# Designs tried in a protein design run: designed miniproteins, single chains, continued (5). Part 92

Each design is a single chain, and the fold is of that chain. pLDDT is the mean over its residues in the fold that is shown.

## One batch from the design tools (miniprotein)

Design m19376
Fold by ESMFold2-Fast:
Structure m19376 (fold): chain A 72 residues (1-72)
Amino acid sequence: MSELARNHLMSQLEKRREELKKPGAVVNLVTARISEEDILDQLREVGIELEEIEKITMSEANGLTTVTIQRK
């Protein structure tokens, strides 16, 4: 993943960190092409415990990746 794409993803996750701390929260993000592993790493970096995540869904359209993060 490029540094710019990583920084953008991190910024998005930091802004939505409080939302992601709430049980049952669902967060939708649109970003550049990334892997699920990159998303998990960035969640950990912004202080979200991966054990609190129920699932992550990714879909690609128009050269962008839509990521849905579902909290337990």
Scores: mean pLDDT 74

Design m19377
Fold by ESMFold2-Fast:
Structure m19377 (fold): chain A 80 residues (1-80)
Amino acid sequence: SREEEEQRAYGEAVVEQARRAMEAAVEEMRDEPVETVEFHMEGIVKAAVARVRPLSEEVVREVEEATRRAAEEAVERHRA
């Protein structure tokens, strides 16, 4: 339905905002230990999930999966 499409679009926007925050954090924390970066990335994931929590469980799962993948990529960029 249209409502389901709007919820998915909102979830995608939340994921995009989280990715931008993660990218900025990697640049800011370049000299920090990987554990500190991982902790900060987990915070961004939790914040993104919290923003979509009132939506469908499907959207919540998709946002969590996408933001966790983005967090893993951000941590790998920090290691490189």
Scores: mean pLDDT 86

Design m19378
Fold by ESMFold2-Fast:
Structure m19378 (fold): chain A 71 residues (1-71)
Amino acid sequence: SKEKLKEAMEILMDPNASVEEKIKAVETLVKYTTEEEREDIIKFLEEALKTEKDEKFKEAIKKAIEELKKK
């Protein structure tokens, strides 16, 4: 749903969110992103990847981008 996507994006933009919360948010984006939103969400995740330093979260973002590109 759009509400789930909005909540996930807000978590990803929150500097106080934990790595675990951000990984769950990325998984939520993959689950609820529709065809109309796919390109915009991929761009959002690619921008997040440029500044992220946590290796576990970087891996989650890379996996999410791959999954979205296969849709």
Scores: mean pLDDT 82

Design m19379
Fold by ESMFold2-Fast:
Structure m19379 (fold): chain A 87 residues (1-87)
Amino acid sequence: MIEERIKELQEKYKLSREQALLRIQIALALKYIGNAFLAKLLGDEELAEEWVKKAKEALKLKDLEELDKLLEEANEKEAELEAKLAA
């Protein structure tokens, strides 16, 4: 749950709630950039462009439930793309 992640970051790194949220937004954006790189390695330039666009939108997301869902989806997609590269 994203709210628990915010509290964890606040306690571990002594961050404000706003700083913890920004840290999570940046983490999502970095996951999307990683997925764009994997898509490019697979030769899918269109998919890579879509992931870059999603990375830009990640920094605008304020809904904690949406952030949590998108982080899970990004992690699942990363695993799928890595599996395709390993095949």
Scores: mean pLDDT 78

Design m19380
Fold by ESMFold2-Fast:
Structure m19380 (fold): chain A 68 residues (1-68)
Amino acid sequence: ADWAARQAALDARIAARFGTLSPEERKALIDEQADKAVAAYQVGETLTPEELAELRERIRKVIEVRYA
């Protein structure tokens, strides 16, 4: 419930701004969301620097596809 509600609120904010975002603003927003998702994972897991970098890149790509 919490994750679904949080994601819905986030998606609504992104959708509201999507039509007004420049390519640079869109990239910054995607990077911000990826950073927040990685931080949430770090609270429950011990990851190596390489695993963190891979996780962030995967999350970033998923967000990019969602807002393409």
Scores: mean pLDDT 69

Design m19381
Fold by ESMFold2-Fast:
Structure m19381 (fold): chain A 93 residues (1-93)
Amino acid sequence: MFIPESEEQRKGLEETFAEVDELFARWKKRLDLFDKIVAGDSSAVAGLSVSEIARFVLMSKKEDREKILAALDPETRARVMEEIERLQAENEK
């Protein structure tokens, strides 16, 4: 079924590939933002929610966590730290 001969099969594959490509594009865009933050580009933070930053910090190496937190302004950093504590408390359940 890699080369569809029927119009119905072709339409189904085109719709599936479009959905998968859109999902990968969104996922890659988010990863690119996280990579920029680790590199010290604080402007990339504007594209991310506090919850997304907190989750990324929890998934990062200790050294990268410090870099991410250092790239944040004090107000955003305080919110991210609060969200990290909340997520850690939820993970204990």
Scores: mean pLDDT 69

Design m19382
Fold by ESMFold2-Fast:
Structure m19382 (fold): chain A 54 residues (1-54)
Amino acid sequence: MRERLREVIRTNPELSREDLGVALSWLQGYSYEEIAKSLNISVATVRKRLERIL
C-alpha cells in the first residue's frame, strides 16, 4: 500500500499541496487523526484524499 502511494506521487506531480501533505505523512506512519490535526482538516477529509490518491 505505501509503495502504491509512492508510485502515485511520482506519476501525479499535479497533486495539490494538501493531497501531497496527506500522502507523505501517511507514508511516514502518522495516523489519520495526527495528519488531520497537522493539516487542520477533518479525519474524513484525510481518509477521502488518501482513498482518492490510492
Scores: mean pLDDT 73

Design m19383
Fold by ESMFold2-Fast:
Structure m19383 (fold): chain A 88 residues (1-88)
Amino acid sequence: MAHARGAARAAARAIKRQGPAAVERMARAIVETGRVLGQREETVRLAARETARIVGNEAAARLAEEAARVDPEVRETALREAARLRAA
């Protein structure tokens, strides 16, 4: 939990500082972190939540969509998070 949340916050802050260009790189970092921790879906959900809180729903939805492209194991969870964020 703590390591996944730390990685999620770091990704959100990088997107805030560097803009949309950081989304793809941060999605790969979040997917890798989730893989290493054995918490793939939870890490993606935490990253989307922190990105929505710090940057906004559009950036968070884009991060989730990129995570879905990188890792088929999280695709359904990530796309549901993206849809929820875009509907809000």
Scores: mean pLDDT 85

Design m19384
Fold by ESMFold2-Fast:
Structure m19384 (fold): chain A 66 residues (1-66)
Amino acid sequence: GVEIAKLKRKTFLRLDELLMNESDLEEFKKKAEEIRKEVYEKLPEEERKEVDEYYEEQLAVRETRL
């Protein structure tokens, strides 16, 4: 539904802002995991995969920049 799409979009934006503003890898992982946990409980299984894929993509970008 529209609410699920809106929640995913807000989650992606939060992860993007975190990637831009948090330079410490451990703090990034900690905060990103908190965001993921909050959203995971509210999303159906299929929609969770998109959030997981986006999270892993952001994490990979962060780790590659070290």
Scores: mean pLDDT 74

Design m19385
Fold by ESMFold2-Fast:
Structure m19385 (fold): chain A 56 residues (1-56)
Amino acid sequence: MSDEEIAAKGRELGRLIREGRLDEARALAQELVADPSPAAQVLGGAALHEVDRLEA
């Protein structure tokens, strides 16, 4: 995944979380964690943590 793709997915994650679309945010974050890119994995992990915090 390219840096531009990671940035775009980061913006989409932020939008989904703000809109309360947590199931879609979780799915996108899991896609990022599955990517071999360390930057994508860090972003995905942070997003999963935030979604879990908001669902608690």
Scores: mean pLDDT 82

Design m19386
Fold by ESMFold2-Fast:
Structure m19386 (fold): chain A 81 residues (1-81)
Amino acid sequence: MELRERAEKLLEEAEELALEGAKAIDEGKYKEAAEKLREAARLAREAARLYREAGDEEKAAEAERAAEVAEGLARKVEEKA
């Protein structure tokens, strides 16, 4: 279960970065927000890949959705930076 444990940790890190990115948006720090959200998307995608390798399709889909949300928000924020 090392793959699943690693995926869980990566998804938790991605969620934390996404929250930090949202806070940066509220503070008008758009460049910082975009950087944090891009990193959150990267970690969430890696978590999705590891969940898929572990056979956890539900968690993989959850992580993939998290990555898509973070990436989409990063693109919108980059337009303001």
Scores: mean pLDDT 86

Design m19387
Fold by ESMFold2-Fast:
Structure m19387 (fold): chain A 60 residues (1-60)
Amino acid sequence: SRIEELKETAILLVEHALKNTNLSKEEILKLVEEQISETDLSEEEKKAVLDAVKEFLEKS
């Protein structure tokens, strides 16, 4: 589904940032929050993406 593809893409980008930058998990989460707020995604899609990123970072 579109929402699952969005979550997978966001997690891939977050994983890339963790491996290839000096950004902390908190800094990465803030960047994701800022980026998603600028999108025209639905509130449901935004929440699902942010929740998936938070869960991924918690387990990383």
Scores: mean pLDDT 82

Design m19388
Fold by ESMFold2-Fast:
Structure m19388 (fold): chain A 65 residues (1-65)
Amino acid sequence: SLTEELAAGLIRIAASSEGISVDVRVEDGKVVVDGPPSEKDLELLKKIAEKVSKETGVEVEVRVE
């Protein structure tokens, strides 16, 4: 779906603008974000994910490896 790709793109742009290294992919109707295990970066990624999820209606999962 274009909506999932839009959500993933918005997350990539937002994370990049904040200097956060992140891997963003679309899996089974949701967007999955794998980022560095930095507390500050994780907190910011969660806020980005929440905003994008609210704006697009797409489920976003933030994962720490």
Scores: mean pLDDT 78

Design m19389
Fold by ESMFold2-Fast:
Structure m19389 (fold): chain A 65 residues (1-65)
Amino acid sequence: SDIDLAIVEIAAAVAKTVHPDLEIRLEGKAIHITVRKVTPEIQETIEWLKRKAKEAGVELVVEVK
C-alpha cells in the first residue's frame, strides 16, 4: 500500500540522518543502499531497514563500494 511505502521511505530517511555515508534510493518497490564499508552500527541499521521493508513488501538491496 502507499502508506506502507511511505513508512519505509521515512525509515530510510531516518537511517540516512543517523548514517550520512549511506546512499539510499527508492526504485519502484525496492530500497537500494550503497555503502563503502559495513560497520557493526551500519549493519544493525541495514537489518532494521530490512525488517521494515519486509513488513511493507519492499525488497532491500545492499551494494558495498
Scores: mean pLDDT 77

Design m19390
Fold by ESMFold2-Fast:
Structure m19390 (fold): chain A 86 residues (1-86)
Amino acid sequence: SAEEEKRKKELELTKRKLRIVGLEVAGEVYARAGKLEEAIEQIEEAIEEAEELIEFLKENEAPEEEIEKAKERLEELKKQLEELRK
């Protein structure tokens, strides 16, 4: 049904968003502990997941506002990575 397909897409969207948050939090925890290589790995994975989220949103014809928010999130993650590599 249309309702079931909508729920499946919402669940997948939620899983992808939570994965990105978890990776970013792990990166922050590693950075605070002075484990910069592990912090970088977590943020790099978060960037890959954020890029995949943008493609998922485009494939599912998500509102332009949601796609823009995901793109802003990706740019924030890239900025965090740049700061960690200093």
Scores: mean pLDDT 88

Design m19391
Fold by ESMFold2-Fast:
Structure m19391 (fold): chain A 64 residues (1-64)
Amino acid sequence: DLKELLEKAKLKVEGDKATITIPVNHLSGLKTIAEELARQNGIELGEVLSLEVTKEGAVVVYKI
């Protein structure tokens, strides 16, 4: 269901940071979804600045 997760994922760019909100709480899937969403938006992801995982999903902030 990667395609459905990508459609529900949200990307917000603010200055030198990209915030990705993903409706998945499994770390193994999170990186793949974040990288694919960034690729579709022409964004190169740097280091992870913060990661919050809940039962509903994850919010990851990357340096760009």
Scores: mean pLDDT 77

Design m19392
Fold by ESMFold2-Fast:
Structure m19392 (fold): chain A 91 residues (1-91)
Amino acid sequence: DVTLTLTQSGNTVTAVAEAPDDYARLAVVLRGSDQGILAAKLAIGEKTVTVSVTLPPGTTATYHARAYVSKKLSEPLQLAKELTATVTTPP
C-alpha cells in the first residue's frame, strides 16, 4: 500500500509518499492550480520520498500531489495515489 500525505507548516507545503519494500521506484510530483510542476523527486530503492515548496505569504491556492511507483526499474511509473488540497498561507 502506497501512502501520500500533504502537510502545511507556515508557508511550506510538504508532500510525503511511502511505498512498500517491493517497489523499485517511488516518485512524488507537487503541482499548482495551473497544473505546473512546483516540486518533484524520484527515488530508486527508497521507500520514502519527500518534496516541499515554499509559497508566498497571504496566498490561497489549490495544490495537486501525486505519487508514482514501479516494481521494477524497467517498468514505467504508475500513478498510485493523488491528493488535492486548498492551502492558505499566513500573511
Scores: mean pLDDT 80

Design m19393
Fold by ESMFold2-Fast:
Structure m19393 (fold): chain A 85 residues (1-85)
Amino acid sequence: SEIEKLKNKAEEYEKEADRLRQRMDELSRVGAELAANYAKIDPEKAKELAEETQREVDRLRQEYLDALGKSNIYKKEAEKLEKEK
């Protein structure tokens, strides 16, 4: 049914958002650890690593927000169609 297709798409985007969030969390953690390790011996390298991590996290954040937005849109459309039946 159309409702089931919309619900499935919402669930797919919700799962994608969760995967992206987990990747962002892992990258932030690993990047912070690497930057911290260099901070006292090479502050320039620490800053470079932190900035590189931030750029990658920012890219994933945009994909995460897009996935959440799409999940919400499909959930609302499915709910509307169920109420119209």
Scores: mean pLDDT 85

Design m19394
Fold by ESMFold2-Fast:
Structure m19394 (fold): chain A 65 residues (1-65)
Amino acid sequence: EEEEKKKLEERMEKIKEENKEKREKAESHLSEEAKKALEEIEELTRNEEPLSDEELQEITEKIKK
């Protein structure tokens, strides 16, 4: 019962369930435009490129919509 492998599997299962629930909730709460804006932001933040204040404001407005 105290095997690291079993604990890892339980953690993986919880992560999968949480991701599925978060995805379903996000899909119901976000408009199509907001979903696209989120994807765009994730790509930009992953690159660690500095965003200008103007670009950040435009992206924020898309999410708020």
Scores: mean pLDDT 63

Design m19395
Fold by ESMFold2-Fast:
Structure m19395 (fold): chain A 71 residues (1-71)
Amino acid sequence: SEFEEAYEKGLEALRKGIQAWKAGNKDEAIKYFEEAVKYFEKAVELSTGEEREQATSLLNAAKAMLNAVKK
């Protein structure tokens, strides 16, 4: 489904962002966390109920990671 595709791409971007951040590549980490936010926003839009709650939780996590790396 379009939801699953957006959700999986969001998770992939989030993982890549974390790896870049651990490697000290702040600019790369920011790009991946911004990408994760976009995909999870799309996943929220494409879902309802429990799927939407899960996607919203990951969206909030991605936003928190983005805020943390910008410090």
Scores: mean pLDDT 88

Design m19396
Fold by ESMFold2-Fast:
Structure m19396 (fold): chain A 92 residues (1-92)
Amino acid sequence: AAALAATVAAITNAATAGASAVQKLAASAAADAVLDLVLAGNTDAAALTAAAVAAAKALLLALGASAAQIAAALATAKATATATVAALLAAL
C-alpha cells in the first residue's frame, strides 16, 4: 500500500510539472481513483482508466470549471491515469 501510494505521488508530480492548479487537482483525483481500485483488487486497465476519467470529470464539474478548462484538465488526467495504471499493474 505505502509503495503504491508513493508510486502514484511520483507519477502525478511528473505528469503535472508546470501544470495549472486545476490540472493538478484533476490528475490527483484520477491517480487516486486508480490506486483505490487497484487496492480493492481491480486489475482491468480499461475499467481503471474509465473510473479515473470519471473521478477527474466529477471534480472539475464540482469546481465549476469551464468547458475549455475541463478539456485541458481531462487531457492531463487521462495521461496521468494511463501512466498510473501501467505502473501499478506492473508492480503487482
Scores: mean pLDDT 79

Design m19397
Fold by ESMFold2-Fast:
Parts: sequence; C-alpha cells; structure tokens
Structure m19397 (fold): chain A 90 residues (1-90)
Amino acid sequence: MAKKVLVVTSEATARAHSDSVVAAQETAAALRAIADGAEEVVIAGPLSPEELREKIEELKPDLVVIVGRDEEVEEVARSMGVEVEVLEAR
C-alpha cells in the first residue's frame, strides 16, 4: 500500500454535504489508508485543481484519495503520475 496518502475533498462534495458528513468521509478514507499500511496521511480541505497540483508537488504523495467525484481534480492528480482513488460521499 502507499507510504504517503493525501486525502482531498472536492468542492462540489463539500457544498452538497454537511461538514459532519464530509469530516466522516475524510476520516474513513484516512483510517482505510492507515489500515492498508500508509506511513503518513494528510487530510486537506476542499481544493481547486490548481491547489491540488501545489499540494502534490509539496507533499509528493504516493496516493491521492478524493472524497467525492470531481473530474478536473482526478485529472490533475493522474497527469502528475500519482495513483488516484475516489471515495463517493453519501
């Protein structure tokens, strides 16, 4: 499993759901990463595609987990050669 994991929430998901639901999904993603053997997990709030690029360059994560589906955010991470997982918020 990835050594360093970045958990990001899409802006659309943050607007569509309550803060408690978003926090629960972010926590679930972080706990899953830890259970899978991640050494470092960073949770970031809602990020634009440009802010995500900056965070990936800063942190050099092995995996980006996106809470909520956002095609632009996914494409930025994939274009930078980072593994991407999407976690749907309910």
Scores: mean pLDDT 75

Design m19398
Fold by ESMFold2-Fast:
Structure m19398 (fold): chain A 66 residues (1-66)
Amino acid sequence: MKKAEELKEKGDRAFKEGDYETAVRYYTESSKLYEESGDLKSAREAAKKATSAAIRGIGDEIDKEL
């Protein structure tokens, strides 16, 4: 659980910094660790955050004025 929480925290920091790709990676890893530990509720919440970060990352990619 502690490692999953640490990864989620790193994801939250990356998300606040606008690094959505890194946020997705940390949230996905956190979700997997929660799932492996049987904490399905926290795993689902981390997965939802990963999805939100991915959607934001796609938006940022489109906004890059290319």
Scores: mean pLDDT 76

Design m19399
Fold by ESMFold2-Fast:
Structure m19399 (fold): chain A 64 residues (1-64)
Amino acid sequence: GKLIVVGGGQTAEMAEKTAERAKKELGGDEYVGVPTTDSAEGRAVAKELAERTGGFAGLAGGVE
């Protein structure tokens, strides 16, 4: 399957909700929620995972 990495805001709970929404809207079997609000490491991990899988990262952002 494809691993979809999404940012869901500042907490893991928000990231999980964003991943659930991505699954409903985009389809696919694998989703990972990564909090990416202001974490350079979180954003780098999301980008790396998206590149490795050819997936979609930062669907909602869940952040401004």
Scores: mean pLDDT 54

Design m19400
Fold by ESMFold2-Fast:
Structure m19400 (fold): chain A 64 residues (1-64)
Amino acid sequence: ERRKEEAERLRREGILYDAESGLYYMLGSSYSKLDKEKGEEAFRKGEEYRRKGEELLRKAEELE
């Protein structure tokens, strides 16, 4: 069924955004001690990607 395939696609996409969010949080923590501006930028991008990942995963769950 097409809905199940779409849910699978959204889930994979959401997982990728969540993983990227985690990388940005790690970069933010590392940069906070070396370059505060870069650290703040990384945290901001982490938050953005986390929110997008959560939205996609929620959408996938609703379609299953």
Scores: mean pLDDT 80

Design m19401
Fold by ESMFold2-Fast:
Structure m19401 (fold): chain A 60 residues (1-60)
Amino acid sequence: YSTKELIEFLLKSDSPLAIEGRKLLDEGFRAFTAGDFETAAELFKKARELALEAIKKEEE
C-alpha cells in the first residue's frame, strides 16, 4: 500500500487501530514540524503498521 492509501484509510476508518494510527500520525507530524525527523519517521512507521493491521483484521 502507498502512504497516500494508508493515510486515507486512517482518516476514513473508525476502528480502534485506525484511531490509534491517526494519533501516531498527528504526533509524527508534530515531531517533523519540530525538526525531530528521527522520531517523526518512527511514529509514521508505527502509524503505517497499525493501518495495515486494521485492514488485515477487516479482511479476515
Scores: mean pLDDT 76

Design m19402
Fold by ESMFold2-Fast:
Structure m19402 (fold): chain A 62 residues (1-62)
Amino acid sequence: KVLKTAVLSLLELAGVPEEYIAKVKAALDAGDIEAAKAAVEEARDAIPPELYEAALKLLEQI
């Protein structure tokens, strides 16, 4: 639960468009970590590299 919230908060703070955040949230709600990672990767250009890596690491901990 905490890691899921941390990922979503990180993406919001990074200014990622809501459409990508919604995709990540939907994937996490479904328990599909691979789909959540794919959604983060789609938003890669909108995320600073350090925050992109942090988001992927948090997803691996779920």
Scores: mean pLDDT 77

Design m19403
Fold by ESMFold2-Fast:
Structure m19403 (fold): chain A 60 residues (1-60)
Amino acid sequence: SSEVVARAVAAILDEIGRQLEEGKEPLASKAKNIVEALRLIAEQTGDEEYRRIAEELEKL
């Protein structure tokens, strides 16, 4: 659904912005697709919510 995609994009942009403000290089900015970006964020942050969003997106 478009809602899941919108949530995924918002979550990715918020985390990339946060990492840039902290002077870090965001690995998600180098991802090939949205699902990969979310999985990379989950791995970097330890926040399983990002992985859960990626799984919802893959079911579409």
Scores: mean pLDDT 80

Design m19404
Fold by ESMFold2-Fast:
Structure m19404 (fold): chain A 90 residues (1-90)
Amino acid sequence: AERAERLGRAAVRAANQAEKYVSKGDLEKAAQIVADTLARELGARVVSYEIKEVESDGKKYLEITVTLEVDGKQRTITIPLTPATKRAKP
């Protein structure tokens, strides 16, 4: 549906804008950029955001979780800034 496409585009834009800050080690600013971009693209209010560092298949990536308020309801969106794996090799 249209909303899923908008979310996908917003997530890609947020990840791309945050990448520069991730490369500089400024994880707080990276998370803020993701939250602000999602809120702007989806017409939502940021309730909270957090950064999690996750390791999968020996590869380290950042997971940013953003909680947004849309129409009085909270929605949680999780965006990986680097894909964990292209293949699920153990």
Scores: mean pLDDT 70

Design m19405
Fold by ESMFold2-Fast:
Structure m19405 (fold): chain A 72 residues (1-72)
Amino acid sequence: NEKAREALLESVEETLEAMKYYLDGDEVGALEELAESHEAEAEAYRALGNEELAARMRRSAEEARRKAEELA
């Protein structure tokens, strides 16, 4: 499943970026990248037909963005 593969790779890249921001003390930047990672995971799960996990990942992305907005 090419779409799931591409989305999973994007999620990994965004997770690494989030870790870099977090280590640099940029909590807002880390949370924004974490949200992007969760959105990519949701797309991967959707492509694999797992709508339940896709919905959970979308909620995680929304929560991360909400926290980033509160800290900004």
Scores: mean pLDDT 85

Design m19406
Fold by ESMFold2-Fast:
Structure m19406 (fold): chain A 82 residues (1-82)
Amino acid sequence: SAEMEKAKQLAEELLKKVKEVAEKYPDDEIAKETYERLEELYKKLLEAKTQEEVSKVMREMMSEVSRLEAWLKENNLPLPEG
């Protein structure tokens, strides 16, 4: 569906941004752990068969990104751009 395609594109953009943060700060576990959790969520997104399942996975992905952004802000590190 169109919603699934949009969710997949957003998920791929989130993965790319978090990967860039993890590569920029390789000694920081939070970025690496966030990327790994997003990869698992992305796999669940690809297996999702209902709009409800897609919405649940997307909420989890956004929650993980928000935790990373909060950590970056607390440590005065720049937020991922784009």
Scores: mean pLDDT 80

Design m19407
Fold by ESMFold2-Fast:
Structure m19407 (fold): chain A 77 residues (1-77)
Amino acid sequence: MSEKDKKLRELAKAGAPEEEIRELFDEMVYEGVKDLIEAVANVLVKRGVITPEEAEAFKKEMLEKLDKEYEEWKKSR
């Protein structure tokens, strides 16, 4: 588990404020999706499906899309 996963569990067990738990969870989800994009790109390169240059382009495109969707999600309260 990531450091943030451990901290989230510790905060929940300690009865920390709901807002603090939510903020940490949202940040973890965002970073987890970024890590998943990296992992997928790396696997595709390793399997010879795409080149390292295509993997960099793919990561950039997916991260820009993720940032846009995360920003829209924040606005759609």
Scores: mean pLDDT 73

Design m19408
Fold by ESMFold2-Fast:
Structure m19408 (fold): chain A 78 residues (1-78)
Amino acid sequence: SKEEEEKELKKAIKLRFDAYDLDGDGVISKEELREVLESTGPVSDEEIDHLLDYYDVNGDGVVSYEEFEKVVREEIEK
């Protein structure tokens, strides 16, 4: 159902966000994104910058759960 799809989507978004939110503070910084990516292998600063810019829809230099969820939902809608 629509409600089950919405619940599963929220769960998936939350799981992805939590994987990046290493400190559990409800926001993702460039440093947290870098640390997550580096834990699986070396990544470039340009890749991290690209991801942060993509998710930082409010331009405040960090990515909140709400901003992250909004971007993921927009990707699905498009």
Scores: mean pLDDT 67

Design m19409
Fold by ESMFold2-Fast:
Structure m19409 (fold): chain A 68 residues (1-68)
Amino acid sequence: MSLKEKLLKLIGEILRLIGEIFDLRLEKEKALKAGDYERAEELEKKIKELEEEREKLMKEMEELSKQL
């Protein structure tokens, strides 16, 4: 697998993760509007986990870019 192919795959995974985070943020807003603070808390924890994973993938992409 080439460095370029690995970078493109990583970008694709980051984009999918961004989409998932967006969906969860929308669900959290709905929960808050409904007064379901427990569900909003659960969704926030999930969002935080996915944002940490996104940051990890972005750092991987940055390190790979330095090898070009």
Scores: mean pLDDT 84

Design m19410
Fold by ESMFold2-Fast:
Structure m19410 (fold): chain A 83 residues (1-83)
Amino acid sequence: SPPDPLVLSAEDMILRAKLSIQSGDLKSARSAAEGVVLLGDILAKQGKNDEAAEFYERAAEIYEELGDYEKAEELRQKAREYK
């Protein structure tokens, strides 16, 4: 089967977030992290719980790099609900 387009979109957003952090564009990094969370929510609604949990955890890593520890922990809790 072909790769899930939502998974590919989330992977692209994670890459963009990491590149934005490296360049100091913290606003773009935060927007990309928000996009990853939204795609995780869609995957969860589709019953793709393992993929949703993975993307919540990876979005949490981005928020942690941005210094948003509260949002990172919220997303790690959410990821644990779907593992």
Scores: mean pLDDT 88

Design m19411
Fold by ESMFold2-Fast:
Order: C-alpha cells, then sequence, then structure tokens
Structure m19411 (fold): chain A 70 residues (1-70)
C-alpha cells in the first residue's frame, strides 16, 4: 500500500477552464507528478514532495487536496 496525493486544480492562466486532476505518488526516493487535463497527460519527476507541490502552486490554483492509501 502506497500513499498517493490527489489535487483538483485550475490553470492560473485560464481559471475558467475545467478543473484538472493532479496526482503525486512516491516512486523509490523520488515523487512522480501526473497532470490529467482532459485528453492531455503530463508527467514530471521531483526529488521531494515539497518541490512537486511548489510546481503545482506555481502553475495551478488548488481547489481540493486528498491523500489516499492505494
Amino acid sequence: MKKVTYYTAVPKDDPSAPPVLIEIEEVGDKYKLTIIDGNKIETREFDSKEEAEKYIESNYIILDKKEVLV
């Protein structure tokens, strides 16, 4: 069972756009960030969860945050 953090967010450059789903999961010693924006899926890797969250906050307005064991 691993811990995954889910975010619902809107782009800062278009806050009226439909919300995107953002996922942060721990992969070894790193954190994988997945952004699902309709038909577009983007992935990025960060050395810390704090760096991944900073990336989200720099590009998106967070509407909701949930942490789930999967």
Scores: mean pLDDT 80

Design m19412
Fold by ESMFold2-Fast:
Formats: structure tokens, C-alpha cells, sequence
Structure m19412 (fold): chain A 60 residues (1-60)
């Protein structure tokens, strides 16, 4: 798998968890998002763009 494949998989997983009615799943989504941002060294701008994408996917 490429880094892009890993990133896209994490984005979809986080979006799925964030869309859950279960507050524990939403907390896991937030923790995974922050962890991913830190581990990948994303800038504040990249973090904001990624968050917007995740929220759009979660709304569908």
C-alpha cells in the first residue's frame, strides 16, 4: 500500500466513526484524527482541509 492508500483508509475510518450515533465512536474518531495529524506532521492548513473532508464524508 502507498502512503496515499493508508491516508484514504484512515480518512474513511475516521469519517465512519464520526458519523456514528455512539459518543464513544465519535471520541475514537477525534482521537484517531489528532493522532493521524501528529504522526504525519500535517500543517494547520492541511489539518483543516482534512477535517473538512472527513466531516463531508461523515454527513453522507
Amino acid sequence: MTEADIRDGMIRRIASLLASPDPESRQIAEDNFEGFVRLRGLSDEEKAELRARIERLAAE
Scores: mean pLDDT 79

Design m19413
Fold by ESMFold2-Fast:
Parts: C-alpha cells; sequence; structure tokens
Structure m19413 (fold): chain A 83 residues (1-83)
C-alpha cells in the first residue's frame, strides 16, 4: 500500500532530520544516489547531474526533506518486494 509506505517514509525522514545534521543528511543522500545510479548503469555525467540536483535540494529545507523521503520510500518499497 503506497499510502502506508509514504507515511512510514515520511516518519523515518523526519526522524533522520531530527537526529542527524543537515550536512550529514546531504552526504548520506549523495552516497545513496551515487550507488543507486551506478547500479542502474548511469553514465558519470548523469551521476554528477543527479548529485548537483541533490546539492541544490539540500539548500532548500523542504526539498531536502522531500528528497530524503523519496530515498527512504524507495528503500521501503524494495524491502516490501522482498517480503
Amino acid sequence: MTEELQKKAEEEAKELLKTKKREELTEMLKEAVRKEAEKLGLSEEEIEEALKELEKASEDEEKLLTALKTLVLDKLIREEEEK
């Protein structure tokens, strides 16, 4: 259920925002995006563009939260597929 996963992702994203500094969260997002892009076989230019987009989002608190929520949601969906 997408609604349940979205709510869980939002709660985890907010918890990370409370427990981690924004700079640390941005680094975590960069590492996750980079690994996922490499796994998908994206080019180095595409990976760099994705990282720049993430840096831009980290300057906007709402966009940072949205990016973090999206990353957590993707991870939760992947875990649900295994269960």
Scores: mean pLDDT 73

